# Designed miniproteins, single chains, continued (5), part 65

Each design is a single chain, and the fold is of that chain. pLDDT is the mean over its residues in the fold that is shown.

## One batch from the design tools (miniprotein)

Design m18249
Fold by ESMFold2-Fast:
Structure m18249 (fold): chain A 104 residues (1-104)
Amino acid sequence: RLEEALRAAEALARELEPELEELRKRAEEAVESGDEELKEEVRLRVGALVARVLAVFYRTLGREELAARAEELARGLETERDRERREELLEEVRRLQRETAEFL
């Protein structure tokens, strides 16, 4: 079960590597130009990708509530326009990621 969940999450992470590489380049561009909006966009997109990987991990483990929560966080980070709400969603992803790391 855990090995299957890790394998599924790892497979999705590999599939997302080109998007993560593009986001890394965008992050470097944002730092060099001082573009705060681009920095925020990169943070939100990275958070959404992390949430998607966590959703696959928990779904494979049969943890439907946590999988649904992670999917909701990914969707929220992709669609939310309010800055305060975006920060709340990012903190929630970081919390879920920390709890997952403690489980491993």
Scores: mean pLDDT 82

Design m18250
Fold by ESMFold2-Fast:
Structure m18250 (fold): chain A 96 residues (1-96)
Amino acid sequence: STAAELARARAEYDETVQKAKELGNKEIVDKLKKEMDARIARAEARSPVLATELYRLYTEMLKAIVENPENAEKIAERYKKYLDVLWAEEDRRLAA
């Protein structure tokens, strides 16, 4: 069920955010969380599938930052490109 997948993705995202902050990445996580939460809110208003994918990508990004905090900015930039591709794909679906 799409609703169950979205709920699981959201729960994993929330846990990953909290864990990343507790592991000393609070400053970068707080900065990214504002942008992440805004994009997720827009996605949830448009498509539960897009929202699920955003939760998953942000969770992967945060896990990568936790493993390599020295590269946090480069990791965030890389994932921003993936997010821009997903958003462009959703805009294409709405235009069709």
Scores: mean pLDDT 79

Design m18251
Fold by ESMFold2-Fast:
Structure m18251 (fold): chain A 102 residues (1-102)
Amino acid sequence: SIEELKKELEKLYAAAMEQITDPVKREALELLYKSVMKVIEDLEKNVPKDLALKTIKKLLGIFKDGVAKILAEEDPRKAINIAIGYSLRFIGLLEDALLESK
């Protein structure tokens, strides 16, 4: 369900935040998390449930990849750029779902 996927995202975010001490990297991870959750909110409001569920499953995979890249990045400012890039990918998936939903 969408609620189970949202809880999985929350758990991944919480676990990743516990691993990060640098404040800029923490901001990068927070940006990544807030952007995916906003896209999920927009999907739930504007897209048929089945298509929203499929899109959220894709978002979860992309979020996991983004978290891993932020955790592995030694330069905190590059971590911000990673978060921005992944946020744009989340928006692209939202736009695709909105177009498919008509």
Scores: mean pLDDT 88

Design m18252
Fold by ESMFold2-Fast:
Structure m18252 (fold): chain A 105 residues (1-105)
Amino acid sequence: SVLEEAKKTVERAIKGAEELKRLADQLPDPEAGRRAKEHFEKAIEDLKNALESLDKGDVEKAKQYFKKAAEHFREAAEALRGQNPYGASLAEGIAKDVEKAIEKL
């Protein structure tokens, strides 16, 4: 179902954000790493709130949290871009997957 696909997208996005947070800790510029980690942490929180909203049947609230999470993934990607273009590309990919989940809801 669309709901089960959305929940799996959340699970994969949270896992991806946790992995990218570890990558951010290894960046040469600690300020860029700190900014990326902050945005990944906010994205994880928004995704957890989206999952809770979906479990309660509040699709509209879940969409709002998905949008916030996608924005945070894009901000994290921007922080990574100069020092880790691969990590930036992964973060942008997660944002796009989250946005596609919103379109199907």
Scores: mean pLDDT 88

Design m18253
Fold by ESMFold2-Fast:
Structure m18253 (fold): chain A 59 residues (1-59)
Amino acid sequence: GKEAPLFDLVRQVIDNGSLNDSVALKKIHRLAIDLGLATEDEHPFLVFLKLQRRLVLKE
């Protein structure tokens, strides 16, 4: 689905341990907003954790 690029980025952050990569987290946050999975007022790190949970449940 249209979520694939978002979850690819989430997987890359997980695999690289880049939780402090603010650029990657903000890009993930922006893509999640565009897909209706997050809001602008949510913290990028918390959005990442929410998406990581969804990725594990889907795959």
Scores: mean pLDDT 76

Design m18254
Fold by ESMFold2-Fast:
Structure m18254 (fold): chain A 108 residues (1-108)
Amino acid sequence: MELVEVDLSAMSPDLQIAVEALRRALEAAARGVEEAGEVINEMLETEAGLPKALIKKGASAVSRELAAEEILRAAIESGAAAALNKLAEVAGSPEHIRAALERLAAAA
């Protein structure tokens, strides 16, 4: 098991919010929340090359957090706005998180 510490302080505030939202969705999917699992799968499949292999590295919470950052960056670069909007809903703070995700998508 490879443990990687994620330094959130090196990220923009909007990216920190997006990573936290994806962490919450990954945790919900791990608890068996079907809607959260569907959102994660959609993000991985929305754009060719989104790295499902990064989630396979994530046997720990820390590794999953690293995978979450890389998946979010890939989704932002690909313009996967629909998947990011669904993520905001699943994370439980749709208005605030959605605004952060929209700013990140516009910056890509």
Scores: mean pLDDT 54

Design m18255
Fold by ESMFold2-Fast:
Structure m18255 (fold): chain A 84 residues (1-84)
Amino acid sequence: SEKLKEAYDLVIETLTKLLRGEISFDEAKERIVKALNLAIEASTDPEAVAELQRLIDEVNSAKSKEELLKAMSRAAAFLQRLVA
């Protein structure tokens, strides 16, 4: 799906920008939530939608950059499997 690739690319771009200090912690959270919502819109599998929603909850619950980076890496890995 083109939307799933777009969601994956947005997660990777956001991770790269956060690591480079080009965006804030809050902006990174907003971008990742947007990417995960794009993946939800592209998904027809209820189990995939449930996992994407759980990943959104993890991103929103992150209190530190370390927690956010862990949530982002899980999101990227999950989206990579959906694109493959």
Scores: mean pLDDT 87

Design m18256
Fold by ESMFold2-Fast:
Order: C-alpha cells, then structure tokens, then sequence
Structure m18256 (fold): chain A 55 residues (1-55)
C-alpha cells in the first residue's frame, strides 16, 4: 500500500493543503502520517481537514 506523509508548518499554504486533500481523495493510501511543527489553531484545522479527506 501507499503511505502519505506530510508536515504542516506555519509556511504551509492553503494551496498546498488543497493539493494534499485532492491527493488523499484521488488515491487509496494504506496509511497517513501527519506531523504538526506547532499545535496552532490553524495547523490543527489543517490536520482535521486532511484527516477528513483520508478514507
């Protein structure tokens, strides 16, 4: 299976998030690893949206 790995930081753009969501929805990944550099409200919201896109 494919593994998707992403690190979310203050430098992560909305466009990068939308591309990651699209990739997760268009592919069947066996596992996802999301790392937050900082637990800011923005980064937690980004993680939530990615998790919603994963299966």
Amino acid sequence: GLKFKVTISEKTTDEELENAIKTLKENKFSSVEITLEDETERNLEYEKRLLEAYK
Scores: mean pLDDT 83

Design m18257
Fold by ESMFold2-Fast:
Structure m18257 (fold): chain A 84 residues (1-84)
Amino acid sequence: NVDNAIKYLQQAIDDLRRGQVDSALLSIEVAIGYVNRSDLPDSVKNTVVNQLRDARMSLNNGDVDKAISYLNNAIRTLQAAKAA
């Protein structure tokens, strides 16, 4: 579930680099679903969901670079939580 969330967020970054914003938004939504269904602590889930919400807001404002930054932060948070 955490691994699936990370894979979809990596796919979202790849889609954004190819200019495919709608595909990236769909991948972000799927990743949120995997995070919410994971066994991660609520504090980690809340942090990641807020980062992904900020990424979606950045995309709605046309700021692709900022969105990618938020997606990378979410991936790092998920990877750190898995290692702990």
Scores: mean pLDDT 87

Design m18258
Fold by ESMFold2-Fast:
Structure m18258 (fold): chain A 94 residues (1-94)
Amino acid sequence: KEEMEKLYKAWEQAAKKMILELLDEVEKTGDPELQKKLDEIAKIAKEYGKKMEEALKNNDLETLKKVIEESFKKLKEIDEKLAEKAYKLFQELA
């Protein structure tokens, strides 16, 4: 259970950092394409975060790991560099 909570917290921190970095760029530039990316990333983080919470409630480590990997694959489709940076942070914290 401690391992699952550690993985989830690591993912939350990585996702939050990715969102905050993109939000900072949106605030500085006013770029509507960056705003669109921010909205898409936030939506994915919310959707996959909910799936991870369900896996935690069910004490299902295999599903949690799968959902985490799927979330990073989806994030890479939106912004590969930001997703790779977030995944590296996740691996360091996990």
Scores: mean pLDDT 85

Design m18259
Fold by ESMFold2-Fast:
Structure m18259 (fold): chain A 70 residues (1-70)
Amino acid sequence: EQEVQELIKKIEEKIAELEKKKETLSGAARMVGEHEIERVKKELEEIKKLLEEGKYDEAKSKAQELLNRL
């Protein structure tokens, strides 16, 4: 549980970084950035749902994979 919470925190920090970067972009680059942020947010919500369901191993695996891609 603690390990998954730590990974979630790191993912949320990366999302904040991506949102700040998006503010400096325009046109197609901004659209791509918005889609990436939406995908990451959706995956983060799935990870949080797994944690709430007590599926700690699955939540940890997904969180680690998502963080490694950021």
Scores: mean pLDDT 79

Design m18260
Fold by ESMFold2-Fast:
Parts: C-alpha cells; structure tokens; sequence
Structure m18260 (fold): chain A 91 residues (1-91)
C-alpha cells in the first residue's frame, strides 16, 4: 500500500542522512545529499504513484551502495546493508 511505502521511504531517508554524515569525501557526500533531496521530493509528491515511489527508493538505495563501494567504505556499506535488510523485513 502507499502508506507502507511512505513509511519505508521515511526510514530510508533517515538511513541515507546518517550515511551521508559518515562520508569524508565532500563530492561523494554532496551526491548522496542530492539523492536524499530527490527522494524527499518524490515522497512529498501527493500525485506520485506507488510504482514511482518504489523506483525512486530503489535508485537512491542502489546509487548509495555504489558510492560506498567506490569509496571503499566497507564498514559503512555493511551497516547500510544490514539496516536496509531490517527495514525490508519490517515492511
């Protein structure tokens, strides 16, 4: 349902914000912050479909994973994956 996707999306936003704070590279941190802003706008759009919400969430998650891999932030990547898996199990 839309309400479940929005609840999940809010938790993903919190997770992404925590991850961004841990990124020491300013350019990479800015990229994650741009993903956060794009995701926030989609989540706040009352006309966005459930499919559009799910696509925006998937893109934000996958791009953040890629950034952490490229930066060699293995511990932060492991924590992100663990916390994201917990959110998926709760949804």
Amino acid sequence: SRERVLAYGRQVLELLEEVAEKIPDEEAREKVNRLIERLRKVLEDPTASVEELEQALAEAIETTKRILVELGMDEELREFLRRHSALLLAA
Scores: mean pLDDT 86

Design m18261
Fold by ESMFold2-Fast:
Structure m18261 (fold): chain A 92 residues (1-92)
Amino acid sequence: MSQEHKQLEELLEEAEKAVKEAKEKNGDTPEVKKLEEQLKKVKEKFDEMKNKLKQMADNNIINDKLEEELVKKFQDIDEQAQKILEEAKKLL
């Protein structure tokens, strides 16, 4: 969990850096703007997830459905961040 959370934060930082570099090299193209919007949405989902993890820790709630939803959200965020990073790298 802690290590996976750190890896996801590092991945999001790499994706943000790659999108910024793509923007600097290519300007405000429709492709770059799409990546910026996708990154913004992924960061919003990650923040929602951090809030839910904090609520679980604060309340000592182990709910199988909530745990499954959080695991799926982590996987979705990771997959989306990886796709953004790959697409941004193609613009370099």
Scores: mean pLDDT 78

Design m18262
Fold by ESMFold2-Fast:
Structure m18262 (fold): chain A 76 residues (1-76)
Amino acid sequence: LSELQKELIEKALPEVVAYLRELLADPSLSREEAEALALKFALEKLIELSKDTDLSYEEIEAAAEELVRRALAELE
């Protein structure tokens, strides 16, 4: 990941951790469904944060996947 991708991950991390915590606490959601919803949320946040950047969608998607991975690690 680039330095810019890492910076955006750090900015979005607290909100993604909070959202993922709520999703994982919901007994009606599987872990797979919770992770999919968290990834969608992470993507939407990173798209908003990257408006003034030259990041491609592929680079934003890679950053979102790493963001969800880090959020999961923080909750364990």
Scores: mean pLDDT 82

Design m18263
Fold by ESMFold2-Fast:
Structure m18263 (fold): chain A 82 residues (1-82)
Amino acid sequence: MTLAVETEMPADEALEKIKSVLENVKEENGVVTGYLDGIPVEIKPAGPNVLLIRGENIDPERVVKTLEKLGIKVKRVFEVET
C-alpha cells in the first residue's frame, strides 16, 4: 500500500522529522527506508509538501497520529493505487 501525505510544512523538513522516529533508518537516492511502529516503510518526497509512504499493512490513522506527534500538520492522506 502507498499513502500520499500532504503536509503544511515542506516535505523535506517533514521527512527529517520522520527519520528521527524510524528504526534502522537508511537513505539512498532520495528514498528513506526504515521501520515505523515495526512496519517496514519507504518514504520519498513527491512534491513541495507531499510525501509518499509505501509499506505493507500501513494504518493511515496511525501514520497521521505519528506525524502530528512530531509537529507535522497533515492536510490530507489518501491511498495511491499502484
Scores: mean pLDDT 81

Design m18264
Fold by ESMFold2-Fast:
Structure m18264 (fold): chain A 78 residues (1-78)
Amino acid sequence: MVEVVIPILKDASEEEKEQAEKLGKEYGVKVVELPSREEMVELALEQALKALETLEKASEEELEEARKEFEEVVAKSE
């Protein structure tokens, strides 16, 4: 079961943050502060670069394990 949270940007207005806290208390869910839009773009680029480096460094064994995991996921997905 996916845990429901109320996301709010770090650079959101105080009014938006207060509204998120009010909803969080009303529905008994936690408010989670997300990085600003600029920080998220930077993080996305860093993650994309790390993913490319991981693929370049992946050994034949690592690729074989990834294929096995993919096959298991496909077999279990109904």
Scores: mean pLDDT 70

Design m18265
Fold by ESMFold2-Fast:
Structure m18265 (fold): chain A 51 residues (1-51)
Amino acid sequence: LKGKKIATFPAGITYGSILVPQQEAAGAEIRNYKTVEEAIAAFESGEADYY
């Protein structure tokens, strides 16, 4: 995942506090969006490589 931008939506506090730092440590840039629709829009616009 190094060098990749990942659009994600928070699945509550646990996901954001545990999984996001782990993915960032793997070299991915994590972008949190408030909804699934915003994450998909970021992927479609090229802001993110995955969602």
Scores: mean pLDDT 62

Design m18266
Fold by ESMFold2-Fast:
Structure m18266 (fold): chain A 79 residues (1-79)
Amino acid sequence: SAAELQAIFDQALLELGRLIAAHLAQLSPEQRAALVRDLQRLVAEMQERVDAAKSVEEARAIAEETLAEVRARIAALLA
């Protein structure tokens, strides 16, 4: 259902927020700005993909992929 897909998106958004908060102090202002731009795009893409998902399983896979992408970008900024 649309409500189940929205719940998956909302949970992923909370997890992204926690992930960002955990690393915020380690990032420069320039790195934060770059990450925010990437996040805005990735979150928009995740919303579109989750809304179009054919199943709850597909929506969860999209959310997990988005979280992994954000983790990779944070790791690259800290390298």
Scores: mean pLDDT 86

Design m18267
Fold by ESMFold2-Fast:
Structure m18267 (fold): chain A 88 residues (1-88)
Amino acid sequence: MRSKLAADNAHKAVEAGLDEEAVLIAALFGYRGIPFEDVPEAILNHTPQEFGDWAREWAREHGLPQDRVDRIGRSVERNVERLKRRLL
């Protein structure tokens, strides 16, 4: 797992003035080995459901309760769908 890349992506998202949900998405891309600058291309090439599933896996690995896992997954899916519309 690329925890260092996840932290780097989160830091870059904060520096870019993005909200907490976008910071979480950037960190999840890092855990999947996707650097911050490649995030727009990754968003275009993957489904919102795939990102939601990655977020749920990450949350479960960190022992978060099921309601938080579900909330994070749904939030990531909605934000990725919105970003896909913005990048098209």
Scores: mean pLDDT 74

Design m18268
Fold by ESMFold2-Fast:
Structure m18268 (fold): chain A 81 residues (1-81)
Amino acid sequence: SPLDRLKALIDGLMQIIDDGEAAGLSAAEIIARVEAYVRAHEAEFQALMAALSDAERQQAAELLRPYQDRLAAISDRLDAA
């Protein structure tokens, strides 16, 4: 389903953050890798979001929350560095 594929893409974003933190990368480098992944999948993200039902869109928001929380924490580290 579009929601299952969106979850797989979000899992990929979370993996980039996990791998970057495990490798001891700077906040800036982790953000750059996340941005590169988002750009590489931009058309797919747009198509998937357009294909979601209202109920699936709510589920997508729940799936994005942990990713958004981790990005906020990394952004805070960038500002502190």
Scores: mean pLDDT 83

Design m18269
Fold by ESMFold2-Fast:
Structure m18269 (fold): chain A 85 residues (1-85)
Amino acid sequence: MYKVTTIFEVKDAEEFRDALVEIKKKLEELEGILSIELEQLSEKKYKLTVIAENKETAEEAAKIIEEELSKSKGVKSFKVTIEKI
């Protein structure tokens, strides 16, 4: 199993929510996604954790997250990491 961790900072909560909805939709279409968890770390910081069955699914999930967060005007910055668990 692999863990994809994304820590991101938001500048606009309204525009960020649209990106999150799209990410969840696209991740749910992938085979081998085991869990998706969103945690609020502070007023403007969030942690998205995705558990993937294999490395290929984890890399595809990371790509989807990076593409959607990059398109969002509501996201100030983000960092995606992939770990084997």
Scores: mean pLDDT 85

Design m18270
Fold by ESMFold2-Fast:
Structure m18270 (fold): chain A 75 residues (1-75)
Amino acid sequence: GMSAAEKEAIAKVKEAIEALKKGDVKKALRYAQEALSLTTNPEARGHILAAIYALEKGDVKKALEYLEKAVELLS
């Protein structure tokens, strides 16, 4: 079964996606960083890190693609 931390990581990635859809980049970065601290899945961690770096460069479209892939990998 999925751990409480992995369930919380999925919730945080989904919250980051919703924040980006609303234009709240600062909130999305916070949720993405929280998700990164909660998951040990190396592929999901890679995609979350890529999303954080994309957001810091202002690439919201690429960040959304990475975060959506992280949800798929964790689900």
Scores: mean pLDDT 86

Design m18271
Fold by ESMFold2-Fast:
Structure m18271 (fold): chain A 96 residues (1-96)
Amino acid sequence: MKEKKEKGLKILEEAARKIGETGDYKKHLSEAAEELKKLGLDEAAEYLKKAAESKDPLEREKYIYLAYGIILGRSKAEMEAALERYEEAKKRLEAE
């Protein structure tokens, strides 16, 4: 999986660079998702598509984090469980 990991990380790095230059999150995240799909990283691609459609910047960052974890070889279930625990903890802190 080293080759797919390195290529996937470069796709995310390139998307981040373009977003920094243009501010167009939807366009560059959608393009990155299509490139990840071409590499066979379908689950990471789906997370980047959700990030591109997210209106909340924090929700967008969460989906980018999930895509990053999948590229690094973590399972979708593991990443989803980690996100759910983070959201629960955040809600408890915001309820004060």
Scores: mean pLDDT 78

Design m18272
Fold by ESMFold2-Fast:
Structure m18272 (fold): chain A 72 residues (1-72)
Amino acid sequence: DDAALAAQAAARAEALTAQIKAASREDQEAALANTRAALAEARALLAAEPSPLRRAAVEALERMLAEIEAAL
């Protein structure tokens, strides 16, 4: 079930974002760099073969990136 898998991925991204916000500034900056790299890879995968699950992954990473940037 792609919808259930996408919801699970979104929930994990939200939990990870909360952990990053509670982390040190150094760890937040490392997470920012890692999230940018992950988003670039996820976008490349979506461009190669579009799917609802890959789109959900990109959206989750975009949300994480925005929240990490706002926390810095």
Scores: mean pLDDT 82

Design m18273
Fold by ESMFold2-Fast:
Structure m18273 (fold): chain A 62 residues (1-62)
Amino acid sequence: SSLEKKIEEIYEETKAKAPEEMLPEIERRYELALELLESNPVAAALLVIGAQLDVEIANRRA
């Protein structure tokens, strides 16, 4: 689906910019997002967007 592709795109961009210590949590949220994609697509989107926001905040503090 178009949403699945968008979630994958956000995940890949987030991983590329993330500090190494955040990678396990980003991966965990992505796996959960894929599990929720059919039953709760809003929650799936919020998981990856939340991870992206956390990375932006971490990078601004450095």
Scores: mean pLDDT 85

Design m18274
Fold by ESMFold2-Fast:
Structure m18274 (fold): chain A 93 residues (1-93)
Amino acid sequence: SEGEELFEELLEAIKSLKSKKKYSLEEKLNAIAPLLLALRKRFGEDFIRENLPTILELLKNTNIDLDKLKAFVLEKSEELGDELAVEQLAKLP
């Protein structure tokens, strides 16, 4: 499944960020935000909703600020016209 492949790519990108100590926050955000948006665009809200706890758990083990990730994805969603991604991020605790 392409969805499984994209999701695995996202998980591997997040995992690899733990070893990328030389990456800036912007470089880290650019590595994962487009994949998250691509998954949402292709598979919709339910797919993101079901898999978001896994993504958030992996982010706890990185140097990525979750609030910065939300802001960055929100900005990219507005650039791409994806209002649903904006709404879903606003619902995160």
Scores: mean pLDDT 64

Design m18275
Fold by ESMFold2-Fast:
Structure m18275 (fold): chain A 67 residues (1-67)
Amino acid sequence: DLEKQAQQLEQKAQGLQQLYDQLKRQAEEQRAAGTNTREMEEGVKGVQDSYDATKAQYDALKAQLQS
């Protein structure tokens, strides 16, 4: 069922968005303290990339459902 798959991808995207916001705040706090690391910055980018990929899959499934 494409509708259920779309709902699952939407929930996954929401979870990734929350994680991205959390890690971005932590990175900003550590930058302000001068303690930020390359690994933290790469982690933020990795979650953002995962969110973008998941959203693209969600949008594609929604387009199929609306067709």
Scores: mean pLDDT 80

Design m18276
Fold by ESMFold2-Fast:
Order: C-alpha cells, then sequence, then structure tokens
Structure m18276 (fold): chain A 68 residues (1-68)
C-alpha cells in the first residue's frame, strides 16, 4: 500500500539521519513513523506529514513522494 511504502521511505530517511548525526530529524521521523502506524486515518496522517516535511525538510518530502 502507499502507507507501507511511505513508512519504508521514512525508515530509510531516519537511518540516514541517524548515520549523519542529525538527532532532531531522526526524532521527527521516528514520531512520523509512529503516528502513521497508530493512526485511525493513515492517509490523512500521511498528507499532514508530507505538508510539514515539504515546508521544513523538502528533500525528505520529495524522497517519500518518489517512493509512492
Amino acid sequence: SAIDKAIAALEELRAEARAAGDTALESLLGVAIHELKTSPDPELTLKRILEYLAKHHPAAAERIRAAL
């Protein structure tokens, strides 16, 4: 599903952030993954995550969109 692809892309980005020592981005991506996995409306949650990332971390948003 699109949600499973988004979670996989977020997990890859989180691992990259961890390797780069970007603890703030690693933490943010961890929260986003948790919210997608626990959301009663994962499609709406994904839309909101992408809107936030497009504004604050545009490269991350593009990576996730490309995976969909």
Scores: mean pLDDT 89

Design m18277
Fold by ESMFold2-Fast:
Structure m18277 (fold): chain A 59 residues (1-59)
Amino acid sequence: MKEFLEKSLKVAEELKKIYDELAQRAREAGRPSLAERYEKMKEAYDKGIELLKKQLEEL
């Protein structure tokens, strides 16, 4: 279980980084609604990362 959670954490951190970059590119391209969507995805992964870290601490 712990190994699975650690792998999930790494994937979530990578996806968070990707969505952050996509949000920035969308803003530069003049697509604020698209940027907002990517920022919300980043926030969702950020929250997921904190939950995964808490689960790892409970093990």
Scores: mean pLDDT 81

Design m18278
Fold by ESMFold2-Fast:
Structure m18278 (fold): chain A 61 residues (1-61)
Amino acid sequence: SRAFRLVAAHDWRRVVPEMTDEQAVALAEMSLAGASLEELRAFLEETLGPEAAARYVAARG
């Protein structure tokens, strides 16, 4: 899938190693669907906590 390809290309698990495969695919699908950085951060904050979300945002910016 396109979402799986995005996960493989960016390997978010290096930045957020606590992220599950399902969460990584969901994040990639949200990004592909046009979700904003704030929506992606909110998703990560809800599922993995604010520290993990902050690391992801820093790696993207």
Scores: mean pLDDT 73

Design m18279
Fold by ESMFold2-Fast:
Structure m18279 (fold): chain A 65 residues (1-65)
Amino acid sequence: SEADLQTLLEIAQQFPAVPVSDEVVAALVEAIRARDYAALVATIRAAGLSGNEGLGAVRLAVERL
């Protein structure tokens, strides 16, 4: 949901950015721009990132917006 996406983005900003591949960053940026929480979570899972690593990757993607 939009509320879940907004909460995730706010939490992610509290984490240090985690370096991930340009392909993963691009997919996360597209999911955020599309406001697609399910796609964002699926991208993190497909990349094999843990919860904290996933939040750090989302932080990096937010810096690219």
Scores: mean pLDDT 85

Design m18280
Fold by ESMFold2-Fast:
Structure m18280 (fold): chain A 69 residues (1-69)
Amino acid sequence: DLLLIPKELFPLADRDYLVSREQFLEAVRRGEANDEILPGLDRIARGYLTLAVENLKDPEALLEMLRLP
C-alpha cells in the first residue's frame, strides 16, 4: 500500500509525497529515513522524509494517518 504524506509534515516541502506504508512506519519507529528503511526513493523525497520524522510535532496524529479505513 502507498501512503500519502502531506506537505505540512515537511518544513521545506511544497507538495505531498507517496511512499510505502510499511517502510514509512519503520522510518517513524526508528526516527530516521535511509536506504535500508526506505529503498528506492530519490534523494529529494528521502530528504523530505528525514525532515518529517525528525520534526514530527505529534507522532500519535501521524500514526493515525497511516491506519487503514
Scores: mean pLDDT 59

Design m18281
Fold by ESMFold2-Fast:
Structure m18281 (fold): chain A 99 residues (1-99)
Amino acid sequence: MFEAIKETLDSPAAQTAIEAVTQVIKTADANGEKSIELVGVAMRLLAETLEARSPEEVIAALDAAKAEIERLAAEGKVSAETAAAMIAILDAARAAIAA
């Protein structure tokens, strides 16, 4: 494993973002909307979190994931209710990291 990945995994910011990935996937699954596009957003957030070198980069990854969920909702690929629930999870993670 790369030393930078280990440092990221040991960070509270990375752990918070990884938990948010898990909650996003669970929310999509519970609502019957677990699509390849939503799994793709979650996997990209995980990958960007593992590559992050600072809490600010983890926040940027969360903000990018939120924008993709908003885009999928606008395209009708995710319900507004599921998108709002996932965005709330990401916003809570962002607030915890920024505190």
Scores: mean pLDDT 80

Design m18282
Fold by ESMFold2-Fast:
Structure m18282 (fold): chain A 63 residues (1-63)
Amino acid sequence: SEELRELLREVAREAVEWGRKHGLPKDAIVAMVRERIRYLTGKEVPDDFVEEVVDEVEAELAA
């Protein structure tokens, strides 16, 4: 859903910012996003979808 996508983008932004601050690799950031979405919504999202959103957010934050 669009609501889930928006939440995923918000969680990804937080995870990317946290990951950059703490030197986390991309796979750890993706895992954090997946776990957070599961915790907040009880839903699992495919890793490829999470990776795409993380890549989008990372590009947006690379200003």
Scores: mean pLDDT 82

Design m18283
Fold by ESMFold2-Fast:
Structure m18283 (fold): chain A 100 residues (1-100)
Amino acid sequence: SEAVELLQSLKSTLEKIKANIAENKDDKLAIDQNKALAIASVSITIRALERDPAYAELARELREALAPALEALSAAETAEEAIAALDEMIAAVEALIEKL
């Protein structure tokens, strides 16, 4: 399924972003760039799903499931806070994949 491939790609991207933040805990610029990349990756995935009317409900579920963690990520000032938010996002994406 194209939807499963998009969600798996998002999960992999978020895991790589999490790893990069973990390796750069004291680098505020690196943390901020990786936060921005995670937010952009979610937006790109939702837009890709919205292009097909068959995935409109899945796009809504993804948007709703990720909203609290995206707010936490945007507010994160430390690597630890950003990693915690990314863990919640990764778990939410995995849960959606398991329903497909």
Scores: mean pLDDT 91

